# Designs tried in a protein design run: designed miniproteins, single chains, continued (4). Part 25

Each design is a single chain, and the fold is of that chain. pLDDT is the mean over its residues in the fold that is shown.

## One batch from the design tools (miniprotein)

Design m12835
Fold by ESMFold2-Fast:
Structure m12835 (fold): chain A 74 residues (1-74)
Amino acid sequence: SLDDNATASQAATLVARLILRDGASPEEAAEEAVKTFPEVKEVKVLEATPTRVVTEVTLKDGTVLRAVNVFPAP
């Protein structure tokens, strides 16, 4: 549903912020997203560069969202 997609998008945004702003590893960011959002089953970081983070979020209901966060070049 749209609400499920919103939850997955929020989880992906948290992952991107933790990696880029706070210097977290992809693994640490994924673990924090799973802990923060009870509806989230699994988070995979498929790509992490200074200008692009691709995250795949799987919810406990089986919803899967792939989110791309693109940042300005340094």
Scores: mean pLDDT 79

Design m12836
Fold by ESMFold2-Fast:
Structure m12836 (fold): chain A 83 residues (1-83)
Amino acid sequence: PEEYDPEVLLEKAREYFKNGDYEKALEYITKARLLGLVPDVEELKLRAEAHIKLGRYDFAERTIKLLEKRGHKEVAEELKKKL
């Protein structure tokens, strides 16, 4: 079923984020990654923004550094402005 599809889980994470449920957004991102989702720029951006919303700046900074390492420097700089 859909709970085993990492892309469907990532869509649910986006829905939770839009509704202000940042903790559930991160739970669904984590579940999608455990099921083999390859972190792309959109997943990493969503994960960083959710950590920022929750005040988890250490986790947000780690995700931003991963974006920089993968060549997404502009997205990383935009996220750093929110720290």
Scores: mean pLDDT 83

Design m12837
Fold by ESMFold2-Fast:
Structure m12837 (fold): chain A 73 residues (1-73)
Amino acid sequence: SMLERLDRMIERVKELIASETDSKVKSALEERLEELEEIKRELEEETNPIKQTSLMVRALGLFVEAELLVRQS
């Protein structure tokens, strides 16, 4: 399900935060995590399939940004 996929992305970002030693990169990851958790709250209540897809696209973008932040540090 979309919620299970989003939960896996959230757990992965939490792992990245736990492993990060650069405080600025860690803060940037924490901001992406907060936005992913907000998207999860919205997705749990959303019944419109188009809006659900839009939320998942936003989540994927944030997840890619988090992965790139770690690679650039």
Scores: mean pLDDT 87

Design m12838
Fold by ESMFold2-Fast:
Structure m12838 (fold): chain A 71 residues (1-71)
Amino acid sequence: SVADGAALATQIILEEYGREEAERAARTAVTHYRTAGDEERARAVEEGYRRALRAWEEDPEAARAEVAAAL
């Protein structure tokens, strides 16, 4: 799903570049979908981003394992 893809992308960016870059990437994707009139996908990206941030802050080891399993 778009939300799952956004969550995975956010986890990868958090690991490689940090929170500021992850937030910027999510904001860019949300803007892209909203400009296209696709509010459902924009909302899915926001959901995936929030989910990934929560997972990363609560259990970084489990979050890393999830990324490894998805790749």
Scores: mean pLDDT 81

Design m12839
Fold by ESMFold2-Fast:
Structure m12839 (fold): chain A 84 residues (1-84)
Amino acid sequence: MEERKKEEEEARKKLFEDIRNYLISKGLVTEEEAEKMSFEELVRKAFEADPDYAERLLRKYAGKSVEAEVFLALLEMQRALDKL
């Protein structure tokens, strides 16, 4: 269904923009650097800067973006390992 694909693409695009805007607003990356960074690099930097914000952002998009779900799962696994 085209609507489902559009919603998934839009959620992914919004997630990317929210992370980039956050990192730029905090002076952690320039606009040019943010455009060159992969999703994995953006998520990693956001998590290093504010793990609570990064987690909330991923949870916000988890039901609509596969990338958000995957990274949220990786984050939860990392936290579980750190508690062992």
Scores: mean pLDDT 75

Design m12840
Fold by ESMFold2-Fast:
Structure m12840 (fold): chain A 86 residues (1-86)
Amino acid sequence: ELASRKEAERRRKLEEIKARASRFLVRRIMEHQALMSEDPEKALKGISEFTAKIKEKLAKGTEEEVLQELAQRDEEWKRHVKELLA
C-alpha cells in the first residue's frame, strides 16, 4: 500500500538522521574524553543529559528539528567544555 511505503520512507530518513546524530555524539565524546579523567562526574552527567535529549528528539521530532537541536547542542557543548577547562 502507498501509506505503508510512505511510512517506510519516513523511517529510512529518521534512521539516516539517527546515524548522523550517533556519529556526532561519538566525535564529541572522543574530543572531550579528557574531562572524564579530570572530572568524571560532571563529564558523565553532561554526556548523559545531552544523549537523552537527542534520543527524545529522534523519537518525536522531525528531521529539521533534530538537525537544529544538534547544531544548538554543538554550540552549548563547546561552551560547557571551555568553562570546565578554564
Scores: mean pLDDT 58

Design m12841
Fold by ESMFold2-Fast:
Structure m12841 (fold): chain A 94 residues (1-94)
Amino acid sequence: MDDEIYKEAKELIDKARELAKSTDPEQLREAVDLVEKAIELLSKIKNPDKAKELARQVGEVLQEIAVRSTDPEIKERAVELAKKVVDIYVKVSE
């Protein structure tokens, strides 16, 4: 299960990272949606090291989205998801 969930989450993160390089609001919204789905999958990963590595990668993508977006809604969603990722990272570190 973990390997399948990790692979799916990583594929979503990799796609979101490519979309996050865009300044197009529609592509940045898609990137946020993909990251949100990846975070849900991330919460199901039982291996702490795999979960931490994906959480780090998600944080990097969310930072790029927040910097590149001029849409306040997209920026706010990225910040909220970043807080959720930090919470997951802290929990799997316990």
Scores: mean pLDDT 82

Design m12842
Fold by ESMFold2-Fast:
Structure m12842 (fold): chain A 79 residues (1-79)
Amino acid sequence: MIEDLKTLSVERKGDTTITTVEIVVDGKKGTAKITSTAEGYGEAEVEVDGKKGIGRGKGPNGGAAGFQALLNAVKAAGL
């Protein structure tokens, strides 16, 4: 379960947004890189305590898709 989330950086490349976040999962600190599009596609890569996961998401906008991708990446990392 994600306990905390802090945005570290946001980069825009046309219709694509790359967001880097710091997350806390089960008391462990890690980072994630979220790539989202304005059309509502997202992909996230997470690393927490040496565990890595990749997740994808879809939503009505990039923010929703990116957040779904992050949740799926955390699950894929076994967290």
Scores: mean pLDDT 81

Design m12843
Fold by ESMFold2-Fast:
Structure m12843 (fold): chain A 95 residues (1-95)
Amino acid sequence: MKKEEVEKIIAEAEAQLKAAYEANDKAKLEQIWLELEAKLLGKSVAEVRNTPEEKRDEEIAKILSEVFGIPFEEALEMVRNVRGSIELAINNTKP
């Protein structure tokens, strides 16, 4: 995937996640996050749901490391931190 494509996917997802969080929409937050993972991994949402979180984080970290030229361990930490933030937002959002 090209750097410009990855940057666009992330920026669009960030805007959508912010809107869903402000709207207190737990289901939409989860859906946007899964769609972001699916786009970055080149997989369907169903395939992402069937992939363990640790494996998703590792695969996304490899893509970000290759695209942005950052060390894999730094990319993995970034992915894990973002996932943790999304999970906290989902858990703190009213149903």
Scores: mean pLDDT 80

Design m12844
Fold by ESMFold2-Fast:
Structure m12844 (fold): chain A 87 residues (1-87)
Amino acid sequence: MRTEEERERFWREVDRALALMQAVLYAPGPVEVEEEDEDTYRARFLHDPEAVMRIRRDGTVEWSVPLEALPPLPEDEPLYANAHLRR
C-alpha cells in the first residue's frame, strides 16, 4: 500500500498539474480523475481529450504535453483551489 506521506505528495502533485493543465489549455470546464491501475492515476479534461496526465505511485507525472513547456502555476485558478480533487 502507498504510505500516507506518498499519498499526500501524490495528491499535491495532482492538484498542481491539474491547475497547470487548466491554465495552459484555457479549458475551465470539468476535469475527471480516475485510477487507471493500482499504481497510476489519469486526469483528463472533457473539453480537450488530448490533454491527459498520468501520475505514478512514485510521484512521477507523465503529460501528453511536456510539463517543462507549461507556464508557472497561476495561484488564483479555480481548479487549484478545489480541495476535493485531493481526495
Scores: mean pLDDT 55

Design m12845
Fold by ESMFold2-Fast:
Formats: C-alpha cells, structure tokens, sequence
Structure m12845 (fold): chain A 113 residues (1-113)
C-alpha cells in the first residue's frame, strides 16, 4: 500500500513538472538548457518509480512508466537536435497523457486492497 502511495506522489510531481515545462515553452520562457535539465529530472524520477512498481509486481504500471520514459528521451533528443518548439510540446503532451493513465491505474490498484 505505501509503495503505491509513493508511486502516485512521484507521478503527480512529475506531471506538475511536465505541465510547468509546457507552460514555459509556450510562453517562450524556457531555454534549451533548462528544458534538457528538467527532462533529465523527469526521466530520473520516472525510472525510480518504475523500479518501485517492478519490485511491487505492478507490471501494467511498469509498462506505462516505460512509455513515459521513452517519450521523455524522445523529447530530450528533439531539443538536442534543435527541433521546433511545437514538436517538443507535442511530446510533452503525450507524456502528460501517459502520466494521467498511470495515476488512474495506480489509484485503482490502491482501491482494490
């Protein structure tokens, strides 16, 4: 039970970071360096939560974390290659959708026991 609560808190914190990053990018307030630093933080937090989900046997959550991590790495590559802002925002919105699905699934698992 406590591991699921910790996973949910990490997911919510990561979602807040993604939402903030989208807002800053739309406002033209984020440098490429700042975006890369924030994406590295997001990837590390997701990898930590994925390990917790794997150790707890939540295979469906592990799969959702893998999807979010892959999208975050793709967003990082897009920034490094100087891709347009809309491409990066699109990838961040895709991460957000996966995070929402992961939160929903984690909360449903918490309610089952």
Amino acid sequence: MEKLKEIIEILKEVKTRVDELISRLRAGQATPEEVLEELDRIIKELEKAQKMAEEAGFDGLVQLFSAAIDLAREAKEAVEKGRDRETVISLLNAIRKVLDAAIQRAEEELKKL
Scores: mean pLDDT 87

Design m12846
Fold by ESMFold2-Fast:
Structure m12846 (fold): chain A 64 residues (1-64)
Amino acid sequence: MILSEEEMRAGYRIGGGLGIEALAVALEHLRKGDEEAALQGALDSGLGENKAKAVVEAAKELLK
């Protein structure tokens, strides 16, 4: 998935390179309406629970 500069910066602030990957996955699942898959995708990207939740919340904010 190709992210905007703003989306890449948001992911990087949370988890560096893993945060960027997790944000891309979370955005894709949230666009499909699947919040549980977004959180699981962030966890599967290698983030801990707190950072994975932060990525999902950042992705929701970016989709407003």
Scores: mean pLDDT 82

Design m12847
Fold by ESMFold2-Fast:
Structure m12847 (fold): chain A 89 residues (1-89)
Amino acid sequence: SIKELVEKILTRAEVILFVTEGLDRAELDFYERLLERGLISEEEYRAFVAELEAARASDKSSALDLAMEELAKKLGIPVEVLRKALEEA
């Protein structure tokens, strides 16, 4: 059913987002250590934080898109067909 497809997409998107958030946090921690050691400037650190925050805002949207593309590929259909089916539900 469409409901089961939505639940699968949302669960997979949550997994993708969890992994992405873990990687983003590791990258932020790395830049923070570089700042503490004086290897980068405060200006460079603020620029990195701003880029990560912007990426994080788009991560939720892209995780859902990736989950839909992955499911469409497993079903052997174009992602546009899957999107249309979900919108018509």
Scores: mean pLDDT 74

Design m12848
Fold by ESMFold2-Fast:
Structure m12848 (fold): chain A 71 residues (1-71)
Amino acid sequence: MEEARRAIANAREGAEAAGTREGAQAHGLSASKSLKELGDDETAERVREAALAAEDHAQGVAALREVLESV
């Protein structure tokens, strides 16, 4: 739980700083990989799907924030 929350929080900060949809997506996908390594496959898939579905930078950041609020 704590490691998962930290990975998502770091991805959200990185996505915000990247300033692009592609950057936000890359940070989300990186967090998804880290979550799978932690054994949290369900949250990993949720983060991956949210990152890939985002149409712009703001949606990418918001999606990561929503996942962070839910864990």
Scores: mean pLDDT 80

Design m12849
Fold by ESMFold2-Fast:
Structure m12849 (fold): chain A 67 residues (1-67)
Amino acid sequence: MSQQLLDQASDYLRQASDTLRSRGDDDGSDQLTRQADVLRSLGPRLDPEQARGSRDAAFDYADRQIG
């Protein structure tokens, strides 16, 4: 289900956002929170393949921001 994949991506981005905020990176934290909200809102509009790609891209992006 596309919504579950995007909810997973959104949750991961929010966890990364919390990590950045704890380090004093408010701008990076705000950016990840915004990305999380956008992905969650796309659930009904994406097919499962698109949702999977979006989830994988979100995980990769978040890992780069907190790495």
Scores: mean pLDDT 80

Design m12850
Fold by ESMFold2-Fast:
Structure m12850 (fold): chain A 84 residues (1-84)
Amino acid sequence: SMEEIRRYILALMHLIAASTDLYVIERSPHMPLEEKQRILDEVRETLRWVREERARLTDPEKQEYLDKRIRELEEELAAVEERL
């Protein structure tokens, strides 16, 4: 459905934005730790929301691709947290 396509695209856009935020943290060594933690909290909230949106999808190809992108972002988040 058009509603499912819209939900899928919005979820992907949020994952891309979160990945960009993590990239900004890695490229900003002088960013205060408190600000880095706030961004990391926002990325965690994005992951939680996207997982909920993924659960509402019925198309297995969209579910599989979104699962892959979620996993990639989780790995990026873990790597950034380890370097703090």
Scores: mean pLDDT 90

Design m12851
Fold by ESMFold2-Fast:
Structure m12851 (fold): chain A 95 residues (1-95)
Amino acid sequence: TPIVRVEIEEGEDAAARATEAALAWMERHGAPDVIVVQGSSDEEGFRLAREAAERLSTRAPPGVEVIADSYGGVAAAEASLQGKRTLVVQLIRKK
């Protein structure tokens, strides 16, 4: 199952920037089956992840499942997330 990860630093319009990055990837490579948006493990991170997921749900092709998962989400075991406030978009395909 191919997985692609896009990392967007928190800041002005982070949710919008994450949405545009995911849409650009889909334009080049086609639609995934699932998009997971993860933010920092706090209320602001969860808010941004939900906002990006809502934007993606309205703009992604039909049939793409969109999940927000930042508040108590998957461990920040990803080295790139350690000490950074980052919104992560994962594009997942099933075969």
Scores: mean pLDDT 72

Design m12852
Fold by ESMFold2-Fast:
Structure m12852 (fold): chain A 89 residues (1-89)
Amino acid sequence: SSMQKKLEELLKFVEELLKKLEEYAKIGGEWRALFAGELKKLLDKLFEQGFYELAKEVGEKMMEAIDDPEKTIAIMKELAEKLRKEIEE
């Protein structure tokens, strides 16, 4: 279905973003700036696909955790797991 394809595309995007965030967390001092750019790309992707409520929820959680790489990575891992479960229908 078109929804399943959107979810699969979003999951791939989230998994690629998660890899980047894990690399950025290892760099340290510039993490906030690097994270902000990637978060914008994620939110833009969610809006383009029509996932407005998810974009709001993720955006709020990520902004609260913006200075904590471990928390932002955990939020992204949770999002990836939710998307996998939706696809497994």
Scores: mean pLDDT 80

Design m12853
Fold by ESMFold2-Fast:
Structure m12853 (fold): chain A 70 residues (1-70)
Amino acid sequence: MSYEEQVKKLKEALNDPKYADKTLKEIAEEIGISLEMLKEILENVFNIPVEYLNLTPLEADRLVVREVIA
């Protein structure tokens, strides 16, 4: 599966109600995306922190609008 296909499948899965209660990691495993590739897509395409991979899509989406300034 190409990088573009993986990005598209993940984006479709994040908006699919059947995956609403699954973590980003579990969704990636179910659609055939490796953990390494999931981390790459989250950081570089969706600008979602890698730490959010254990959150559901809804939880991750709600938190992504918050900036953490140390």
Scores: mean pLDDT 72

Design m12854
Fold by ESMFold2-Fast:
Structure m12854 (fold): chain A 55 residues (1-55)
Amino acid sequence: HMEELRRRVRRKRAEMAGYSDEAIELYSQGAENESIALEVDIEYHKKKYEELKKK
């Protein structure tokens, strides 16, 4: 019961924070995957930063 809710909440939070679908899935599955999710998130933010600079 609670495990399902926690996974759901973590997934939504990652999605709202702007994580990619890949990072969201990894982050929702477990903390051990946080390192990988962070790397994916860093790359995602770098892409967005370049777009903002172009503006």
Scores: mean pLDDT 66

Design m12855
Fold by ESMFold2-Fast:
Structure m12855 (fold): chain A 85 residues (1-85)
Amino acid sequence: DAELAKVASPEVAREVLAELQAEVARYSALYAETGDPRYRALAAQAQAKRQELLQAGTENLPPTLPQLILEARDFLAAARAEAAA
């Protein structure tokens, strides 16, 4: 619960949103350069995670926000590892 309370902060939510937006842009650029459908899929997944966080909102700290932040962070770690391979 203490860890979930930390990830529910508006500052952390804004950082994760910014990282997701950067990854959307990065994977879209890689898709444009390489034509690899993997990058198109990663961009779409990053955009979906970003929309989930925006829909939940960051100001009133809804009960779903900590879980969405953790899921987005797990996605970012996995996506970055996949893109680096």
Scores: mean pLDDT 76

Design m12856
Fold by ESMFold2-Fast:
Structure m12856 (fold): chain A 72 residues (1-72)
Amino acid sequence: SGMDENRRRAEELVDRIEEAIRKRDTDELHKLMAEYRASDRDLQLLVQEKMTERSIEEFRKQREERLKRLLE
């Protein structure tokens, strides 16, 4: 379905954005942000949702690591 395709595209776009940030590849990041802005609203919302999910998961892992260090 179109939604499944958009979900996959959103995940791939988020992966590529995170990788570009990690590598400090400004040219790729500009290209990816242009692709995001040119995308339809549904895809943009899915990208935002996926980024939010990953941010929450990463925050949770960092919080658990921090708590473990405080308890050791």
Scores: mean pLDDT 81

Design m12857
Fold by ESMFold2-Fast:
Structure m12857 (fold): chain A 75 residues (1-75)
Amino acid sequence: SMTDELEEAIENEDHKKILNYFNENPRPTLAQLKLYARYLRREEPDPEVALQRLRLLTRDYPPEVRAAVLAVFRE
């Protein structure tokens, strides 16, 4: 599945595939957004930069989706 492909790219730290995934999929699912939040927690050295990226990515999503994604990041 697309979620499985994204999970594999994150596990392999394939930044180019991760970037291409989000460029080709302008509206990721909640599951995909949660995977990306976990990835940013691991890989981005600046948590404020990671948080801003997640806020921009989820800007047009319902409040409950945004809250769920940010909750994963804050774990």
Scores: mean pLDDT 77

Design m12858
Fold by ESMFold2-Fast:
Structure m12858 (fold): chain A 105 residues (1-105)
Amino acid sequence: SLEELNEKLKEALAQLLDPDFALEDVEEGVAVIGEGPKEVLLEAGKRIAELAGLKLVEVIEVESEEDPIEIAKEVAKKLKLGEAAIVIVRRPHVDIAVLAIGFGE
């Protein structure tokens, strides 16, 4: 269930994330990785996926002023249960990474 997946993610992340990479929203298939340099965010996202037992199937980079959470929710709907994608939203002053987590068929 999504609730069981959410609890496993919270447990895995509590063991590894520095405060700067805190997760905020794991409902609806989204977990915010954080803001910072793209390379650091990508490595953090890969590590989170590995620890949560998720199959990382894609890395998506977009340049957009849209809400990163909303972009990731759209990506999550296209993923199968147990799959994940890293969504990097590039802004003029910062990159933001969100982990999209599958809950589909």
Scores: mean pLDDT 71

Design m12859
Fold by ESMFold2-Fast:
Structure m12859 (fold): chain A 124 residues (1-124)
Amino acid sequence: SEEEAQRRARAEQYAAEIQALIDAGASDETILQAALAAFTDLLDMEDESELLGLLRLSVEHPDEPLEELLARLARRRSSLTASDISLEEFVENAQVLAKKLPPWLQELVQPLLDVLQAYLASQK
Protein backbone atom coordinates (compact mmCIF):
# COMPACT_ATOMS: atom_id res chain seq x y z
CA SER A 1 0.00 0.00 0.00
CA GLU A 2 1.00 3.68 -0.29
CA GLU A 3 1.18 3.94 3.53
CA GLU A 4 3.43 0.84 3.71
CA ALA A 5 5.67 2.26 0.93
CA GLN A 6 5.99 5.62 2.75
CA ARG A 7 6.76 3.85 6.06
CA ARG A 8 9.44 1.71 4.32
CA ALA A 9 11.02 4.88 2.90
CA ARG A 10 11.06 6.45 6.41
CA ALA A 11 12.59 3.25 7.86
CA GLU A 12 15.43 3.42 5.29
CA GLN A 13 15.99 7.11 6.16
CA TYR A 14 16.07 6.32 9.92
CA ALA A 15 18.59 3.49 9.37
CA ALA A 16 20.82 5.86 7.34
CA GLU A 17 20.50 8.61 10.01
CA ILE A 18 21.44 6.18 12.82
CA GLN A 19 24.41 4.91 10.77
CA ALA A 20 25.51 8.54 10.16
CA LEU A 21 25.38 9.22 13.94
CA ILE A 22 27.49 6.09 14.58
CA ASP A 23 30.01 7.07 11.85
CA ALA A 24 30.25 10.58 13.38
CA GLY A 25 31.11 9.09 16.80
CA ALA A 26 27.86 10.15 18.50
CA SER A 27 27.27 9.10 22.14
CA ASP A 28 25.18 6.02 23.03
CA GLU A 29 22.62 8.48 24.52
CA THR A 30 22.30 10.32 21.17
CA ILE A 31 22.01 7.01 19.25
CA LEU A 32 19.37 5.77 21.76
CA GLN A 33 17.31 8.97 21.34
CA ALA A 34 17.40 8.59 17.52
CA ALA A 35 16.44 4.89 17.79
CA LEU A 36 13.54 5.66 20.18
CA ALA A 37 12.18 8.35 17.82
CA ALA A 38 12.49 6.01 14.81
CA PHE A 39 10.77 3.02 16.47
CA THR A 40 8.02 5.24 17.96
CA ASP A 41 7.18 6.51 14.44
CA LEU A 42 7.57 3.18 12.59
CA LEU A 43 5.46 1.21 15.12
CA ASP A 44 2.83 4.01 15.29
CA MET A 45 3.21 4.49 19.06
CA GLU A 46 1.73 7.62 20.71
CA ASP A 47 5.04 8.54 22.40
CA GLU A 48 8.39 7.10 23.50
CA SER A 49 6.96 6.14 26.93
CA GLU A 50 4.35 3.92 25.21
CA LEU A 51 7.11 2.29 23.11
CA LEU A 52 9.25 1.68 26.22
CA GLY A 53 6.23 0.21 28.01
CA LEU A 54 5.62 -2.19 25.09
CA LEU A 55 9.32 -3.18 25.07
CA ARG A 56 9.22 -3.94 28.81
CA LEU A 57 5.99 -5.95 28.46
CA SER A 58 7.51 -7.98 25.58
CA VAL A 59 10.36 -9.13 27.89
CA GLU A 60 8.12 -9.64 30.98
CA HIS A 61 5.62 -11.71 28.91
CA PRO A 62 7.80 -13.59 26.37
CA ASP A 63 5.07 -16.12 25.49
CA GLU A 64 2.29 -13.55 24.90
CA PRO A 65 1.46 -12.34 21.34
CA LEU A 66 1.62 -8.65 20.37
CA GLU A 67 -2.19 -8.24 20.62
CA GLU A 68 -2.17 -9.25 24.32
CA LEU A 69 0.78 -6.93 25.06
CA LEU A 70 -1.02 -3.99 23.39
CA ALA A 71 -4.15 -4.76 25.48
CA ARG A 72 -2.02 -4.70 28.67
CA LEU A 73 -0.42 -1.41 27.59
CA ALA A 74 -3.86 0.16 26.91
CA ARG A 75 -5.02 -0.72 30.48
CA ARG A 76 -2.01 0.91 32.17
CA ARG A 77 -0.18 4.10 31.16
CA SER A 78 3.61 3.81 30.82
CA SER A 79 5.73 6.35 32.72
CA LEU A 80 9.07 5.08 31.33
CA THR A 81 11.57 7.51 29.77
CA ALA A 82 14.85 7.20 27.83
CA SER A 83 16.72 7.62 31.16
CA ASP A 84 15.24 4.28 32.36
CA ILE A 85 17.02 2.25 29.63
CA SER A 86 20.49 1.87 28.10
CA LEU A 87 21.10 1.52 24.35
CA GLU A 88 22.13 -2.13 24.93
CA GLU A 89 18.91 -2.92 26.87
CA PHE A 90 16.82 -1.11 24.22
CA VAL A 91 18.35 -3.23 21.40
CA GLU A 92 17.92 -6.49 23.39
CA ASN A 93 14.27 -5.65 24.21
CA ALA A 94 13.56 -4.46 20.64
CA GLN A 95 14.82 -7.81 19.27
CA VAL A 96 12.31 -9.65 21.52
CA LEU A 97 9.48 -7.32 20.39
CA ALA A 98 10.48 -7.62 16.68
CA LYS A 99 9.82 -11.41 16.74
CA LYS A 100 6.20 -10.66 17.80
CA LEU A 101 5.53 -8.07 15.07
CA PRO A 102 3.64 -8.78 11.81
CA PRO A 103 6.10 -9.77 9.02
CA TRP A 104 5.91 -6.41 7.22
CA LEU A 105 6.74 -4.49 10.45
CA GLN A 106 9.59 -6.94 11.18
CA GLU A 107 10.92 -6.08 7.68
CA LEU A 108 10.68 -2.33 8.50
CA VAL A 109 12.57 -2.44 11.82
CA GLN A 110 15.15 -5.17 11.02
CA PRO A 111 17.59 -2.82 9.15
CA LEU A 112 17.58 -0.45 12.17
CA LEU A 113 18.20 -3.37 14.56
CA ASP A 114 21.00 -4.70 12.30
CA VAL A 115 22.76 -1.29 12.34
CA LEU A 116 22.40 -1.00 16.14
CA GLN A 117 23.55 -4.61 16.77
CA ALA A 118 26.59 -4.14 14.49
CA TYR A 119 27.48 -0.98 16.45
CA LEU A 120 27.15 -2.73 19.86
CA ALA A 121 29.15 -5.74 18.57
CA SER A 122 31.95 -3.40 17.40
CA GLN A 123 34.98 -3.17 19.71
CA LYS A 124 35.10 0.65 19.36
Scores: mean pLDDT 86

Design m12860
Fold by ESMFold2-Fast:
Structure m12860 (fold): chain A 87 residues (1-87)
Amino acid sequence: SSLEELAFAILEVLAEEGPLSLAEIRAKLRERGVEASDRTLREVVQLLEKQGLIARDPETGRYSLTEAGREWLARRRAEREAREAAE
């Protein structure tokens, strides 16, 4: 789904670029050609935080990938690679 692709892109950006604010996440997604409305981005970030895949630093307001988020991202990458190998 489009929301699942956005979730994957957010986690990948956080894995590569380190702790980022919501505005910085949006900017990095745009650099990668990933477009989302402010509302959709906020909703997906909130969902990822609720699921424990990212965490917000209350001092800086920046989001970081958790261990669970890293494991989820690794599994999604492996699933994509397996699908490509099956083609």
Scores: mean pLDDT 83

Design m12861
Fold by ESMFold2-Fast:
Structure m12861 (fold): chain A 80 residues (1-80)
Amino acid sequence: MDKIREEMVKALEELAAIARERGLEVLARQMERMRDTVRETTDPGVLILVMDAAINTAKALGLDDLAKRLEELKKKVEES
């Protein structure tokens, strides 16, 4: 689980950085809050909800490779 959480944190930090680079500061702050939720939660259901939100955000930003990576991370949580 710790490796999956670390990869989720990295993906959310990457989303926050891209959002901030594009001038989307509110979205960047939302991604940072989701990152903190991933670090704090012990509930796999919360991790799945966070991944769904992150996948939708990546798709909305046109980040198809990142969206695919997030979908793979979500699947690993669901299979745990």
Scores: mean pLDDT 84

Design m12862
Fold by ESMFold2-Fast:
Structure m12862 (fold): chain A 66 residues (1-66)
Amino acid sequence: MKPTEEEIEKILNHIKNPSEKATITYPVVRAPGETDRQLAERIYEEILNIFGSLDNIDKIKFEVKE
């Protein structure tokens, strides 16, 4: 399912300002030409597939590599 604009903003803000509760480091490689929105949409799908909900985002620190 496609994320809402609010969910995209939440993911992007979390990437910029990770929670102090983050105990899991998850490396994410940005695809060539991928926009911040496209990256956030991909991260949304990965979070849902691995953790089942966005409630677990506080446990994850995303390390974005180019």
Scores: mean pLDDT 75

Design m12863
Fold by ESMFold2-Fast:
Structure m12863 (fold): chain A 65 residues (1-65)
Amino acid sequence: SEELKAFVAKLDTDGDGEISREELDAVLRELGMPVVPGLTLPQLLEIAEKMGVKPTSEELAEAFS
């Protein structure tokens, strides 16, 4: 829960508590990852790892699926 909150906070650049597709795309570009339609769970895990946070696969699947 704390790791998921940290991950959301890092993605939520405008501080509204919601993650838009544009915010995800911006993070992907900043991390040097390809911008893709429909992020998969493995891609979300890779983003979290690059950002230094460790949410569980279950937390990510629940939040983004």
Scores: mean pLDDT 71

Design m12864
Fold by ESMFold2-Fast:
Structure m12864 (fold): chain A 85 residues (1-85)
Amino acid sequence: AVLPATAKGYGGAANGVARLRVTVTPVGREELAQEVEVTAPVVDGKVSVDVEVTAPDGTRLRARLEGEAKDGEVTVEGEGEAVTA
């Protein structure tokens, strides 16, 4: 089955690189939420990341997140999908 997912990430940026902790949460299945660390380049104060992670039950989580780096802080948000086994 395919479920919608939401994704949020927070972190810092230094020397043109953002380091983020991203959480991907399947809608209605919060117990399957997965957290991953990612790095992404900062381009004109903007950050874009694609995340793929597999939950312990075999559910595959994918999300695209976008946001801004401002004053060394980064917040990204996005949407994706969860594909259950």
Scores: mean pLDDT 84

Design m12865
Fold by ESMFold2-Fast:
Structure m12865 (fold): chain A 61 residues (1-61)
Amino acid sequence: SAEKSARAAAEAAKQGDAVGAAAGAWEMYLSGGNREKALEGIAAARKGDAEKAAELAVEAA
């Protein structure tokens, strides 16, 4: 499920949906993905950097 959450976050971010990207990164963290990458992805999404959030979510899976 961590991979699916990361892919969903990446797709949301590519569409400019920073909130969706942040939600996907958080779900991935809860599913046992890489916590440091997930937290960095959430931080990037909060700054509106959807592309950076997507990259970090994929790396965290």
Scores: mean pLDDT 68

Design m12866
Fold by ESMFold2-Fast:
Structure m12866 (fold): chain A 60 residues (1-60)
Amino acid sequence: SSDVDRLVDFLLEDIRQLVALGDLEGARQRVDMLRRFMDEHGVPESRREEVLRRAEELLA
C-alpha cells in the first residue's frame, strides 16, 4: 500500500485503541485529523466515505 494508505490505517487503529481506553475526546480529535489528512492527500471521495463510516462505527 502507499504511505497515505498506511497512515490512514494507522489513524483508524489509533481511534479504535482510544475508544477501547475510554478516551472518546482523543478519538474524536483523531477522527478530525483523519478527515484533514485524507483531504490534504487527495484520497478519493468513495474511500474517504468508507474510512469515516468505519471511524463513526468505532465511536457508536
Scores: mean pLDDT 84

Design m12867
Fold by ESMFold2-Fast:
Structure m12867 (fold): chain A 117 residues (1-117)
Amino acid sequence: SQIAQLQQQIQQLQQEIQRLLDQLRQARSQGDVEAERQLTVQLEQTLVQLAQAQTQLAKLQGLPQDVIDSLQQVVDLSKQALEAAKAGDFEKVRELTSKIVGYEILAIGLLIDEELA
């Protein structure tokens, strides 16, 4: 099913993110500035793909429109974080990451409110 394929894709993207984080820590420990920049861009690109897959899964599962809208904000902010990473603007990446976490918490809260109603 398309749902099962998206769930598998999300799991694979999460594993890739872990690998990229491990490689990024190694690059930082070695002072490899070029590898750090390339790995940061690759990490942000993978995070965009994860956000898109999660949004598609939510749509297929018939989650409420406000949850889907919140997840779409995560996609849009993740794309902005990718562009900031490509520019080497680490402060902007941190700012956008904070906003992304806020929208993810909002989506979780909306789902909890629906289950309690």
Scores: mean pLDDT 82

Design m12868
Fold by ESMFold2-Fast:
Structure m12868 (fold): chain A 113 residues (1-113)
Amino acid sequence: MSEKIARLLPVVVDVKNGVPGSFDPSQLTEFDFDWLIEMLKDAKELLPKEDVRLIAEFTLDLVEQALPHRPDLVDSFRKLVDVIEEIFKELGDEEGVARAQALKQRLDALKAS
């Protein structure tokens, strides 16, 4: 397991267990997005197809949850969602592709405002 994936797994476990305060959208930084993008690329190379899909879905949910609180990070969200869309396309996950495309439409609308 890569160190980046190992760092994400405790956060995923905490979120799954409903631990309050494990994720705060107001604390997200540009570093977190760069790390998430690299982690998704590593996951795609190292993990089984089903696990890659679950991580991509979780990351997309994270963006959807954070977006109303962090419109300042629209450009970072857009880059992350582009990577997620590519992963879903390679996995043949049409529902995942549709979700990513819908979120990109929302992000583009926010930039136009």
Scores: mean pLDDT 71

Design m12869
Fold by ESMFold2-Fast:
Order: C-alpha cells, then sequence, then structure tokens
Structure m12869 (fold): chain A 60 residues (1-60)
C-alpha cells in the first residue's frame, strides 16, 4: 500500500540522518576538509536514494 511504502521511505530517511550525523561528528573530530565531508555526504545520500528508488520501482 501507499502508507506501507511511505513508512519504508521514512525508515530509510531516519537511517540516512543517523549516518549523516555520525559522519559529520567523525569528520569534525578527525579534521576532514569541507570537500571530504561533502563527498561522504553525497555517498550516503546516493545510497539512500537508491533504496528509495528500489521501493518506488515495485509500484511500477
Amino acid sequence: SREERLKKIEEIGKELMEQVKQAVEKALKDGWSPAEIREKLLELTLKASDKISEELKKLK
């Protein structure tokens, strides 16, 4: 159902936010450059986007 799909997307979003928080905290602790932080955030968001796309494909 639509509601079931939205719950799965919400779960993916919550997982992404936790990963982003942890990555930023580690990056600040380890002295990462802004470019390195940006690359890590892009990696995490792309992985989350792929998971969302897979859920949406099952509706098509």
Scores: mean pLDDT 80

